# Ledger of designs, part 27: designed miniproteins, single chains, continued (2)

Each design is a single chain, and the fold is of that chain. pLDDT is the mean over its residues in the fold that is shown.

## One batch from the design tools (miniprotein)

Design m4915
Fold by ESMFold2-Fast:
Structure m4915 (fold): chain A 88 residues (1-88)
Amino acid sequence: MEYSEEEIKELREKKLEELAKNKEVLEFVKKVKELLKEGVSFGEAALEYAKEKGEEAEIDTSEGAQRAAEQALEEIEKILEIEKKKKE
């Protein structure tokens, strides 16, 4: 089964809404955002959170990893906006 672009967009949107309802995901997003405000890079913020939760984290400093980090930041902001909208 292969999804169309429209179906992928709808699935992604629904997934973000589900993630916004998950307290653990919101805690992670808030923690990373706080570290970013302190001038810590996204990779370092993610690694610090992973260490605190006892999880294994891999960080790649390649151009691809930097682009992935930028995309992750955009998704993090979307999750926070969805959570904020639901609490209004």
Scores: mean pLDDT 59

Design m4916
Fold by ESMFold2-Fast:
Structure m4916 (fold): chain A 57 residues (1-57)
Amino acid sequence: SEDEELREAQEALISMFNNNTELKAQKDKSEEQKKMAEGADRWEKRQSEALALELRR
């Protein structure tokens, strides 16, 4: 019946939209992880420089 074909088409579209939403969420999470890693690297560099200055006292 047309209703069954429409239901299958809707389920396929919902699955595609859910997959796209998951991929977007993974990308956003990867960008946040990158920002955190860059922040940690900058913090470690500043700490190393501060320690080097203290050792010269």
Scores: mean pLDDT 78

Design m4917
Fold by ESMFold2-Fast:
Structure m4917 (fold): chain A 116 residues (1-116)
Amino acid sequence: SSKFDLGKLVNALRELLGELTKQGKSKEEQALHVLAFAIVLIAAEEGKSVEEFVEELNESKLRVAVLTAKSLLRMLGDTSLVPELDKLLKNPPSKETLLRYAKEVEEFLKKLGIKL
């Protein structure tokens, strides 16, 4: 269904969450990174930059990004961050915050040699 290697992306998310856990990041901050990871993937699938996607972000697009993030967590076998993602949907972060986290995730994926 996705044109990207989903197994490779799920493994990249596992590595990202492992690094964040090692750094002592809160569950809220980890959930922000998972949401940002979903945003990076959706933007790439739509042929858009992260900046373009975040500028166009509305409640419907945010809902799709949260659902994508939840699906990735289920594929990891770790649903502990799902309640934090639901909180982010009810009280969305600013576009500036989402863009900052998305760029951090994009840089992480580039370091892993993942091209989107």
Scores: mean pLDDT 87

Design m4918
Fold by ESMFold2-Fast:
Structure m4918 (fold): chain A 76 residues (1-76)
Amino acid sequence: MEMERLEKILEESAKRLEENPGGLTPEQAREVVEGMRRMIRGIELLIWAHEHGLPAPRTREELEALRERYEAAKRA
């Protein structure tokens, strides 16, 4: 619930940067927005894991496994 609100705020911020990049080129704005969206997904995953008492991922493989569990939980 709190995560969904935070995600929306961050996505709106990314969209604003894409629409009005404040002096960035369209290419630079796209790279920044893409980076922000990747960070948002990572943060959501870590918050969800913490709330469910799951261990924090220490490798990319563990992060992917956690993401699959998170997606399955969201669909249930």
Scores: mean pLDDT 70

Design m4919
Fold by ESMFold2-Fast:
Structure m4919 (fold): chain A 71 residues (1-71)
Amino acid sequence: SPVERLQRLADAMLEQLRGLKSELSREELREIAERQLGYMRGEADRLGVPQEEKDRLLDEFRKGAEEILKE
């Protein structure tokens, strides 16, 4: 489903961000997270993800990225 595809994309992007944490500065990681969020918004629209699910997944991604960047 579009929702499941977007969820997998979100999970993969957070895993990528965690993997880059030891190699990049907090500033660079923040820029990557912002680009990832923008890409997810576009993919949600392209896939026809319902607005409620889109908002939930984007919020979950923002919170996940914020937790990674706090450390």
Scores: mean pLDDT 86

Design m4920
Fold by ESMFold2-Fast:
Structure m4920 (fold): chain A 95 residues (1-95)
Amino acid sequence: DVEARLEALLEEAAALVGERAREWANVPDADPRLVIAGIIFRLFAEGKSKEEIIEYLVTKLGLPKALATEIVEAVEKHPEAFLALYSRLAAEEAA
């Protein structure tokens, strides 16, 4: 299940850099998985390349390059699964 794998990767990223991501986005009380997913969504929406998004996650958030690469490649390969996960996390936060 691609959505479950993306969720697991976002949970791993949130455990490592969730607080930094919340600080950067100025949303201290938000679900850190949603914050990280929102950053990735925004960068893809701005037309950033896979390589630029990976570099951003590594340099600005402090994600390990291997994990950042795995997340970004999964999102690029399965954008529909990522959008479904992002929408679900956003709905959970709004409840």
Scores: mean pLDDT 83

Design m4921
Fold by ESMFold2-Fast:
Structure m4921 (fold): chain A 81 residues (1-81)
Amino acid sequence: SPLEEFTKKVIELLKENGLEDLVPLVEKAAAELAADTSLSEEEKIETLKLAVLYEVQQRLDKETFLKFAEKVDEIAKEVLE
């Protein structure tokens, strides 16, 4: 699914940035969203994206965070094609 592909790529990006400790949180959020029948795939990805960016913003400096956020947005666009 688009959500599954998005989740895998975001986890890879987290590992590249030394944020492996956030992986279990992201996997849990993705599983909860995957089970939600009220949301579209686009809404699920946007919800997971916002949750990830909120956590990452607390861990990275502003410049690094903005580059991370840009890459997450690119991944979301790619999987929703």
Scores: mean pLDDT 87

Design m4922
Fold by ESMFold2-Fast:
Structure m4922 (fold): chain A 75 residues (1-75)
Amino acid sequence: MDLIEKVRKLIEEGKYEEALKLLEQAFSQPDFLKGLTREEVKELFDLAAEVYEKLGLPSEAKAIREFYRQLFGEE
């Protein structure tokens, strides 16, 4: 939960590169995702997609959304 709140605050402050760095560090730890609920994982992927879009990387944002769909499926 704390990581999600920190990322949201960075996005609100316009610090998209710092937000992306925190998200990349989290996603580089396989065990981190195992400890999260489905809702928390979705929130992190949604935040990552938003950060990529704000940085002008729409292809990366699309890739993140497609990766989430592949892992969990869309209901």
Scores: mean pLDDT 76

Design m4923
Fold by ESMFold2-Fast:
Structure m4923 (fold): chain A 79 residues (1-79)
Amino acid sequence: LSEEEELARTRAVLAAEREAFAGLSPREQAVHRLREVPAVPPSQAEIARALGLSVATVRRHAARVDARLAAARAAAEAA
């Protein structure tokens, strides 16, 4: 890849991730922020406690966030 192609791909991936994040529910966005912000990611139990959710609910939201972001990245990288 040229530098221009790499930058274009990076911009496409970042734009796709931003769009995917905007499409997340407020709960899914909260789970994602708690996973991204700390230098040491909190456990699912810690996230559940912070958000007042069950661990199973956090796991489902995390899986949906991961699936959406992965799909957005894959689509952008394939372009």
Scores: mean pLDDT 74

Design m4924
Fold by ESMFold2-Fast:
Structure m4924 (fold): chain A 86 residues (1-86)
Amino acid sequence: MMSKITAATVLLTEKARENGGKITLEQAEEALNSIKSLSEEEKKAMVNNIRKLLEEKDVKELTGSQAIKAVIESLRKIERERQEAE
């Protein structure tokens, strides 16, 4: 669990740094797709949550910290759904 969050955090931080502290949906998707330890379900959930946050805030770019928060919330939601499965 920690290694997936760490990998996503590092890559999103690096992309945000290259882009003046902000990250687009396309850049976030590219960074997350480069992480082989993430499942396709986890990648899609992370990208979808970033997209929702962009729409909610009516912005085209997130700060690195906002993108990281969206990724953590996506993983937390997947874990909750797995815990609630009968």
Scores: mean pLDDT 77

Design m4925
Fold by ESMFold2-Fast:
Structure m4925 (fold): chain A 80 residues (1-80)
Amino acid sequence: STQDRLVRGLETLAEAVAKDPGLSEEEREAVVRLLREAAEHVRQGDYAAAVRLLTEAAEIASDPVVRAALGAAAQELRAL
């Protein structure tokens, strides 16, 4: 399903963020937490809450690659 694909994408991004040397430990923990919360909201069909959490994560992330990935995920959810 679309929800399963989106959840898997967010989980994969969380794993990548957890290993990102371009982020501080505090940034990694915060962004991973927000991505996991966003994935749970996607499972519940609450795309608006997921977009809000991804936007918050992008504001925390200092790595432009991670920020761009979070923005792309938020845009995909907004299109639903």
Scores: mean pLDDT 87

Design m4926
Fold by ESMFold2-Fast:
Structure m4926 (fold): chain A 59 residues (1-59)
Amino acid sequence: MRRYSLREAAEMLNISVPTLRRLIGLFRPELRGRRTISLEDLLRISGVKEEELGVKPVP
């Protein structure tokens, strides 16, 4: 299964690494200690991001 670094995952989700770590802590705290994240977890984080943070539209 393909895994991504926290930086790569954050770039894919268009968020900062600290924000990504915060979102991981909300649904899978155990992953905060890891250096990489799976595609499955990345998709779950994407859903949590939309629910928790939303997105600001570009003016």
Scores: mean pLDDT 64

Design m4927
Fold by ESMFold2-Fast:
Structure m4927 (fold): chain A 60 residues (1-60)
Amino acid sequence: MSGEEVAREYEERGDLKAAAGARGLAAAGSPGSHAQRAVEETRRGGDSTLAGARAVIEGS
């Protein structure tokens, strides 16, 4: 699933917490869009950790 690839991108950036959040969303059957949003927020210079936490919360 695309969520696994998104989690890998976070790991490459060294943001293990955001990567874990993305994997959690994918495993829960949530749409990859939540993880994709977290990636976009990181690319915009946002806090990747906060983006990952937000993706998990909003995915609920």
Scores: mean pLDDT 61

Design m4928
Fold by ESMFold2-Fast:
Structure m4928 (fold): chain A 98 residues (1-98)
Amino acid sequence: DAALAEELERRYAAEMEAAVAAKKAEAEEARKKVEETGDEELRKKASYELTKAVYEAFLDALLAAGEEELARRLVELMLENSHSEESKALAEELGAKL
């Protein structure tokens, strides 16, 4: 939900941006390199790793801030918007860390 993203940005923009930006930039660079090769399997794996890195950084930042309820809501949102078994498994794995 856009509302969740706005709430996180409003309350914890500096902390979350710093944590997420480093992981997102690194994973995005790796994804672009894979896309240049035209390898669909590597592209899918790179996309999964990017998604995983960004959400792990978000959860870690929220937990560090003491926002367990927002972290749980993020996991719920991931489950609701997951369209593959891999995405659901990732959301469940991240939820187990709460």
Scores: mean pLDDT 69

Design m4929
Fold by ESMFold2-Fast:
Structure m4929 (fold): chain A 99 residues (1-99)
Amino acid sequence: MIEAWREALAFAERQSAAADREAVVAHIRELAERTGDERLLRVADGDRAAWAELAAELLRAELARAIASGEVDPARLDEFREAEPEVEAAIEELRAAEE
């Protein structure tokens, strides 16, 4: 499980709603220091492509886990996609894998 990225994504989502970019960057740098993940450092430096790559990986893994555990109703996935643009790619990739 990608625990550090799950923490970073959840924190970023909450802070993005409040428009607190500085807190998000500080949190991501702390996670990079704890985990040694170089991609987290790139995200903290403003690399949107690195953020998109890791957010998509984490979201796909987290959605698969939550569906398997019953925490998320699969019928509600389209609602998450509409509310969160980053979720759209992850849901499409999950659907492609099911086919």
Scores: mean pLDDT 59

Design m4930
Fold by ESMFold2-Fast:
Structure m4930 (fold): chain A 81 residues (1-81)
Amino acid sequence: KEALKEKLKQKLEELKRLAKELLSRTEDLDTILKAIGEILIAIGIEFELEQNPDISVEELEKMLKLTEERIEELKEILKSL
């Protein structure tokens, strides 16, 4: 459980890093709003992890998969810039 939480925290930091990189490389409003949205989502998940120490392994795995999917989407957008 702790290893899974640490992996999720690392992926949330990667998501925020990629979103900030996207913000620095685009002037497109839709892309800017998406990047801001991803940063807010990452912060929300981090807040949830701090407030709910009893989060189930199943829930952590779901959060991790969604975070990984969001990371891959941002990587594809960055490649198109």
Scores: mean pLDDT 84

Design m4931
Fold by ESMFold2-Fast:
Structure m4931 (fold): chain A 89 residues (1-89)
Amino acid sequence: SPLELAKQLFAAMAMLEDALYKIKNKEPIDLEEWEELISTLPPEMAKVLKETVKKLLEISKIEDPEKAVEEAKKVMRETNKRLMGVIRS
């Protein structure tokens, strides 16, 4: 349903904001929480988030927190655009 899809989108966006907070504060991204969320999502959204978490894990290894946050924000903008494309299809 449109309501369930909206709830799934909100959960995905909340996970992205949490990842940005963790990258900014040099805290580890919880891969198990991401895998649990991804397992509940429609296949097209799951594919987007699987690619996104791989990129965010690489970005989390950047030593300069300012550069890491800048790169993470770029990934989040592209991910949000892709997720909006899925729900409008």
Scores: mean pLDDT 85

Design m4932
Fold by ESMFold2-Fast:
Structure m4932 (fold): chain A 100 residues (1-100)
Amino acid sequence: SLEDLYEKYKEAVLKTAEELAKKYKLSEEQTKKVLEIIDKTLEEIREKILNGASWEEIQKIVEEAKKEVLKVTGNEDLAEAIGTYLLIFAQELLEEKKKL
């Protein structure tokens, strides 16, 4: 169920990011790069959570992803929004892991 939950939340975060890219009028190239950053970050968060990482460690991963998004887009509001969704994803995954 953790793997099923991961795939479900990953799909939701990527769909939300694609909608945000349209809202902020990103180019196709910028959208592709942002989605690649998010996909990589979600996988890193999953691996870290499975290995017992602290919340502080997860926050550092999200901050680095926000910096990468900002470099690609030049949009601080978009980077903050994506960071928020990544933290929500991490919280949901941590709560599910605690049930195991």
Scores: mean pLDDT 85

Design m4933
Fold by ESMFold2-Fast:
Structure m4933 (fold): chain A 66 residues (1-66)
Amino acid sequence: MKKAALEAVKKAVGTLIDDGASLDEVLSAIDTVGTRLEGQGMSKEDVEEIKKEAEEHAKELHAKKA
């Protein structure tokens, strides 16, 4: 389910930022997860939406950290 995948990615993003990962490192991790989701049969459109929301979440958390 797309929502469950998005929640899992957002949780992973939060963990990476809490661990001190840079925004670039987090965005790279999101891209890697997107590739895996496509490999699991998720549509490109759903993967792009998950990536976009996860990237926005990462930017928000990183801005709060700064």
Scores: mean pLDDT 80

Design m4934
Fold by ESMFold2-Fast:
Structure m4934 (fold): chain A 96 residues (1-96)
Amino acid sequence: SEMEELERAVAVAISLLEKYGVEPVAELLKGAKTREERERALEGFREAVERGDRETLRAVLEDLRRALELAKENNDVYSIPVLERGIRLLEERLAR
């Protein structure tokens, strides 16, 4: 589903941003270092999508784009298509 693809892209972005020491722009993604914190961040993201919280979704989009650049710079060939799909889906949602 679209939500599963978005949540997977956000999970990948959280992991890449933490790995390379980049602070997320989206408040709900900040400090998501443990499994429980990551699960709460993903739940918060799902709620933001369901509410149509455009400000939060724009911040998450910025984080996905930054994570994509990190994946490309580090030849993370598995993360690239996941992030590109998530970016496209979120851009389409924000264009409505």
Scores: mean pLDDT 89

Design m4935
Fold by ESMFold2-Fast:
Structure m4935 (fold): chain A 83 residues (1-83)
Amino acid sequence: MEKLKKALEYVKKALEALEKNDFKSAIEYVEKALEAVKGLDEGLEKGLEDAIKVLRSNKIPKEVKIEALRTLIGEIEKRIESL
């Protein structure tokens, strides 16, 4: 439970960094969120890995990157609420 809350805080910080055009910090925060959930939820691990790939792509618009992080926030919140 605490690791899921920590991952949620990291993804929220990644979204804030992305909104400020700090793509490097956004990626670093998603990587920290992935470390927090590693071995706990394979679906969240895959979602976070896919988000890192999306954030690293220079061909994907910022709006799509923001939506990817918002989707992850919702998925983590849903899992916390189900506990």
Scores: mean pLDDT 84

Design m4936
Fold by ESMFold2-Fast:
Structure m4936 (fold): chain A 81 residues (1-81)
Amino acid sequence: MSLELQERIEKAILSKDKEELIKVLKEMLAERAKKEKPSAEELAEAEAKIDGIAEEAYNYALEHKEEIEKEIAEERARRAA
């Protein structure tokens, strides 16, 4: 995963922007599809799962806000080191 996409996901989670999270996940899927060339059926299944994954991630972030913020801060510190 690119650093830019990871930073966008982290920002979307911290800002509680579910729509931006879905958008970033779809962009990640599109980039992987260019490289892996999955079938139309595999792409459709992955796309259908993105909305569910984004909702699960959003709800998880709301329930575990302090833990997620700490993990994001630690990940950013590791990338800076």
Scores: mean pLDDT 71

Design m4937
Fold by ESMFold2-Fast:
Structure m4937 (fold): chain A 74 residues (1-74)
Amino acid sequence: SAKERLKRIARLQVENARAFIDAAEKRGIRLPELLKGQIEVLEQLAEELSKVDPELAEEVRRALEEFKERVEEL
C-alpha cells in the first residue's frame, strides 16, 4: 500500500542521513549543503507521516533532533 511504502521510504531516509553524518564525522569532512538537504527531506517526511503513522513520525523527529545536534558539532 502507499502508506506502507511511505513508512519504508522514511526508515531508509533516516538510515541514509545517519550514514552521511557518520561519514562526515569519521573523515572530518563538512558537507553542509548535503546534510541540510537530508534534514529538509526528513522534516517533510515527518509531516506527511504524522497523518499516517504518528508514532513513526515521532521517531523521525527524534532522529532529526539527533542529526541537527550532530551537524552543529561538525
Scores: mean pLDDT 80

Design m4938
Fold by ESMFold2-Fast:
Parts: sequence; structure tokens; C-alpha cells
Structure m4938 (fold): chain A 68 residues (1-68)
Amino acid sequence: MPSVEELLEEIRRELEELMAKSSPEEAAKLQQWLAGLEALVAEMRAAGVPESVIRNVALAYHQEIVAA
């Protein structure tokens, strides 16, 4: 099972590839999306949400990017 950090690394890598093929405007939106996910993960950890729940949230985001 990948860790939250491993999932965030994979998402970042997938987004870098998408941004390279995107307009500057779309690349900015993808960067905002990633920043939002990273902020969400940090807030969930600060709130004491279990790592398994945070990982499931990251997995859902990863699936969305891979399916795009």
C-alpha cells in the first residue's frame, strides 16, 4: 500500500506531465488543484484524522488524475 507521501509524489509527477502539455492557464489550474490537495492533507493531519483515511482521500485524487 503506498503511503500518503508516495501518492502525493505520483500525483505531482502525473501533473507535471499534464502541465507540460497544457496551456499556461490550464497549468495554473492544475497547480492550484495540487496545492489544494496538499493543504487538505496537512489540515487533516493537524485535525488528527487517521492516516488510513488520509491515504484513501489521496488515492481518490490519484485515481481522478490517472483517469484524466
Scores: mean pLDDT 80

Design m4939
Fold by ESMFold2-Fast:
Structure m4939 (fold): chain A 97 residues (1-97)
Amino acid sequence: SELEKKLQRWMEELIRAYREGDEERVERILEELRRLLREVLKLDEPSVERVLLIVDYMAKIRAGRTEEVKEEFGLEAESAAEMSRLVGEKLRPLLEG
């Protein structure tokens, strides 16, 4: 549960960095998450990249960068909730095999 609190803080900081357009801070946060997933949780590289992809896209959606997410996934959605659902559906095959 301490890990869950840290992940939530990183998500909130990532969302803030995207809202502020601070691309250097975005890269730093994602690299810190990659390090945690790889070195502390000992996930394999494909799992690390899948988790980072999900976290990054969820943060972009919540930061209001929906046009960028639409372009990356070829999605047309009018709300953040609908966008989150479609991104989840696109990422499901990557998570489930």
Scores: mean pLDDT 73

Design m4940
Fold by ESMFold2-Fast:
Structure m4940 (fold): chain A 91 residues (1-91)
Amino acid sequence: GSELVKVHEEAAELARLVAQGKLSPREAVELLARRIKEVTGELLSEQEARIEAAELLIRELQKLALTSPDSEAAKAARAEVEKILEELRKK
């Protein structure tokens, strides 16, 4: 639906802010997880929403790493989100 499109658009924007150093990787995961919970309601737990948020951010940061002139910042941000995703999957 249109809500899913908006979640992907927000993931792309949050990934840009993280790559620019304007937002921390953890803050981006929490903001995107909140949006996913608004769309999914009780279908996903808070933890499942954080996992989904981290996976979407990794995808968008990988895209930036391949297409952005500042690929090193995007790669570093992606590595931090991957660490967050690993922590989330262990809980």
Scores: mean pLDDT 83

Design m4941
Fold by ESMFold2-Fast:
Structure m4941 (fold): chain A 92 residues (1-92)
Amino acid sequence: SKEKLKQNAENFRKGFEIDRKGAVELARDIGDEELAKLAEEMKDIESVKKTQKKVIEVAKKGGDYTKVSATAILVVGAEISLKLAEEKEKEL
């Protein structure tokens, strides 16, 4: 039904926001203000890809691998959630 497709799209959009907020919090915990700003500005695939590139740069500099890895997972999750939301919205 169209209601189920709409609910699924909304749930994926909510998943994107949860992952985005988590990435911001982890970036702040790492102390990387530029990464935190990029995560806050995530809204589309282009902005998510910019954030992914910054996560790789932070990882290459070393530091808390657990927090960097968790940030990477959340940014990847945000991309997947956004793509799934867009796909479900196209079916409406």
Scores: mean pLDDT 85

Design m4942
Fold by ESMFold2-Fast:
Structure m4942 (fold): chain A 68 residues (1-68)
Amino acid sequence: GAEAARLAAAEARAGQHTDDLIRDNVEKILEKIRETLERVRAEGGADQETADNLELAIEFVKKRAEKL
């Protein structure tokens, strides 16, 4: 079988499942990420890169939810 077709089908299914999770649970997902970001910032000495990545994740989830 075509390995590329199998991988594409698996990725499409995973992406669709992720979109459904975001659509149905966007508030919960955002709350979890914000909670983690607050903890990272509060612990003092956490790398700025980790905080920036969490903020990027919040914006990504928001933008993706708006398109669904």
Scores: mean pLDDT 70

Design m4943
Fold by ESMFold2-Fast:
Structure m4943 (fold): chain A 92 residues (1-92)
Amino acid sequence: EEERRQAEVERHIQEARDGLNAAEGALKTAKELSDNPVAAKQAYERAIKAAEHAIEHARRAMELSTDPEVQAEFEELMRRAEKIKEEAKKLL
């Protein structure tokens, strides 16, 4: 039971971190593609999708973990992901 819960928390932690990294990378790529509007739009759409993925997994990690460090890290991660999502939507 405890091992399963810990593995599930760790999976959501990893998915949230990977999603945030993907969202940040896609947003950066989209901004660098200013000379290619079609590719830029696709990169902004990828940034939004990755940010939403990160938010969902961060929320699940916070629900399953009572660790204050996990709570603080994922509150910050969700804030960063929401900011990426809003910026990408504004520039799309």
Scores: mean pLDDT 86

Design m4944
Fold by ESMFold2-Fast:
Structure m4944 (fold): chain A 57 residues (1-57)
Amino acid sequence: MDKEMLEEQTRLSMELIKAAVDKLIAEKQGDQDKVKEYTKRIDELSREIQRLDEEAR
Protein backbone atom coordinates (compact mmCIF):
# COMPACT_ATOMS: atom_id res chain seq x y z
CA MET A 1 0.00 0.00 0.00
CA ASP A 2 1.35 3.43 -0.84
CA LYS A 3 1.55 6.27 1.72
CA GLU A 4 -1.27 8.29 0.13
CA MET A 5 -3.71 5.37 0.40
CA LEU A 6 -2.80 4.85 4.08
CA GLU A 7 -3.35 8.56 4.80
CA GLU A 8 -6.70 8.48 2.97
CA GLN A 9 -7.83 5.39 4.95
CA THR A 10 -6.83 7.12 8.21
CA ARG A 11 -8.75 10.28 7.23
CA LEU A 12 -11.87 8.29 6.28
CA SER A 13 -11.68 6.29 9.53
CA MET A 14 -11.53 9.51 11.57
CA GLU A 15 -14.48 10.94 9.62
CA LEU A 16 -16.40 7.70 10.30
CA ILE A 17 -15.78 8.03 14.07
CA LYS A 18 -16.89 11.68 13.97
CA ALA A 19 -20.07 10.79 12.06
CA ALA A 20 -20.85 7.97 14.52
CA VAL A 21 -20.52 10.38 17.47
CA ASP A 22 -22.68 12.99 15.71
CA LYS A 23 -25.31 10.30 15.01
CA LEU A 24 -25.36 9.27 18.69
CA ILE A 25 -25.86 12.91 19.75
CA ALA A 26 -28.67 13.34 17.19
CA GLU A 27 -30.36 10.14 18.44
CA LYS A 28 -30.26 11.44 22.03
CA GLN A 29 -31.76 14.75 20.84
CA GLY A 30 -34.49 12.98 18.84
CA ASP A 31 -33.40 14.63 15.59
CA GLN A 32 -34.46 11.93 13.13
CA ASP A 33 -33.42 13.96 10.06
CA LYS A 34 -29.84 14.28 11.37
CA VAL A 35 -29.80 10.59 12.33
CA LYS A 36 -30.69 9.69 8.72
CA GLU A 37 -28.05 12.10 7.36
CA TYR A 38 -25.27 10.71 9.59
CA THR A 39 -26.35 7.11 8.89
CA LYS A 40 -25.98 7.80 5.15
CA ARG A 41 -22.58 9.43 5.77
CA ILE A 42 -21.41 6.41 7.81
CA ASP A 43 -22.52 4.02 5.05
CA GLU A 44 -20.71 6.08 2.38
CA LEU A 45 -17.49 6.28 4.42
CA SER A 46 -17.60 2.53 5.20
CA ARG A 47 -17.96 1.72 1.49
CA GLU A 48 -15.06 4.04 0.58
CA ILE A 49 -12.82 2.46 3.24
CA GLN A 50 -13.71 -1.02 1.94
CA ARG A 51 -12.98 -0.01 -1.67
CA LEU A 52 -9.55 1.39 -0.71
CA ASP A 53 -8.77 -1.76 1.29
CA GLU A 54 -9.70 -3.96 -1.70
CA GLU A 55 -7.67 -1.74 -4.09
CA ALA A 56 -4.61 -2.05 -1.82
CA ARG A 57 -4.78 -5.86 -1.89
Scores: mean pLDDT 80

Design m4945
Fold by ESMFold2-Fast:
Structure m4945 (fold): chain A 95 residues (1-95)
Amino acid sequence: SLENVIKEVKDYLEELKKKIEEGVKPEDVARDATVFTIDLLLFNSQYTDVVKLVQDFSMRLLDVVETKSEEEARKEIIRLADETIKKLDEILEKS
């Protein structure tokens, strides 16, 4: 269901934030998010709004790690994860 996919993505984003806070490298987190996005595309492609949001998120992480210092990247990744979680909640409220 859409609700289950949104829950899975939100749980993933909370874990991603925790990894950043625990000192995992931004580059490794961005690569992991890319793999998660590919898996979401393969198994949940029917949830187009969620998939598009997660694709945008993972691409923005790649840009952040390429263009920012490690410290700035950590802060921006947490901000982007929080923003994406809020947008997921908005999708769920409209369904």
Scores: mean pLDDT 88

Design m4946
Fold by ESMFold2-Fast:
Structure m4946 (fold): chain A 86 residues (1-86)
Amino acid sequence: MELAKKYEDEGKKELEQGNYDLAIKYYREAIKLYEEEILRDPSNFQSRYNYNKVVEDLITLLLEKGELKKAKEVKEEYDKFEKKLS
């Protein structure tokens, strides 16, 4: 969780600086680490909350940049992961 949160925070920092490609990269790394943490401990609601938030932030960023196909791909990856947890 700490490492995933660090990547999330770095992504937000890069976004605030206008470094969109780097923000996307950090958000992608945070998502991967949160998924690994959720699979290890599905009862960790904080990891799932943070995961959902980072996915929403990434989709919002991609939509704002006009990257509709990439936003759809992130949503589909999210839906597949949520289905795996069921």
Scores: mean pLDDT 86

Design m4947
Fold by ESMFold2-Fast:
Structure m4947 (fold): chain A 104 residues (1-104)
Amino acid sequence: SPATEELIRLLQKVIELAQQAIQALKNGDTDKAMKLMLEMSELASRGEELAIEAGDRETARQLSIIQGSIDLSIVSLNMGDTDTAIKGLQIAIQQAQELIQQLK
């Protein structure tokens, strides 16, 4: 469906931004990483709204879990815990990849 195609594109963008955020953190660019993580959070929130509007409760639940991983990374980075922030982003990538496979 068009809604499913939009959700897949959105999840692919979340993965791309997460990879860029990990690279920014490895380079010590915490400001860039924070901007990317906030963009990821906004996209995941939009995806959850799209899933709710489509009546897809399972996809909405999984997007909420992805948001939780992004939020963990944001909180960890604000506390100076770069290693935990990277781990949260890696988890968000895995969760987004799994959701894409379920939507195919």
Scores: mean pLDDT 91

Design m4948
Fold by ESMFold2-Fast:
Structure m4948 (fold): chain A 77 residues (1-77)
Amino acid sequence: MTPEEREQLRKDIEKALALMEVSVAHKYGSVEDVKELAEKLAKRGLITEEQAEEIKEIAEKEGAKAAADRMADLIVE
């Protein structure tokens, strides 16, 4: 594999793992769990800090499931 192919595979794996974490948060997570996950995803570079703040606001206003759905949409962009 080329270095470019390895970097792309690494990014694909990171996105897949993030989507699994989001799925767990959607089914079992609290509002606080989703807010913490949004911060972790922003630190990993999978979403922006602005997007993480949007998700935290959705979690507080609309609940953990709505925030997790938005988080999944942002990861698959």
Scores: mean pLDDT 82

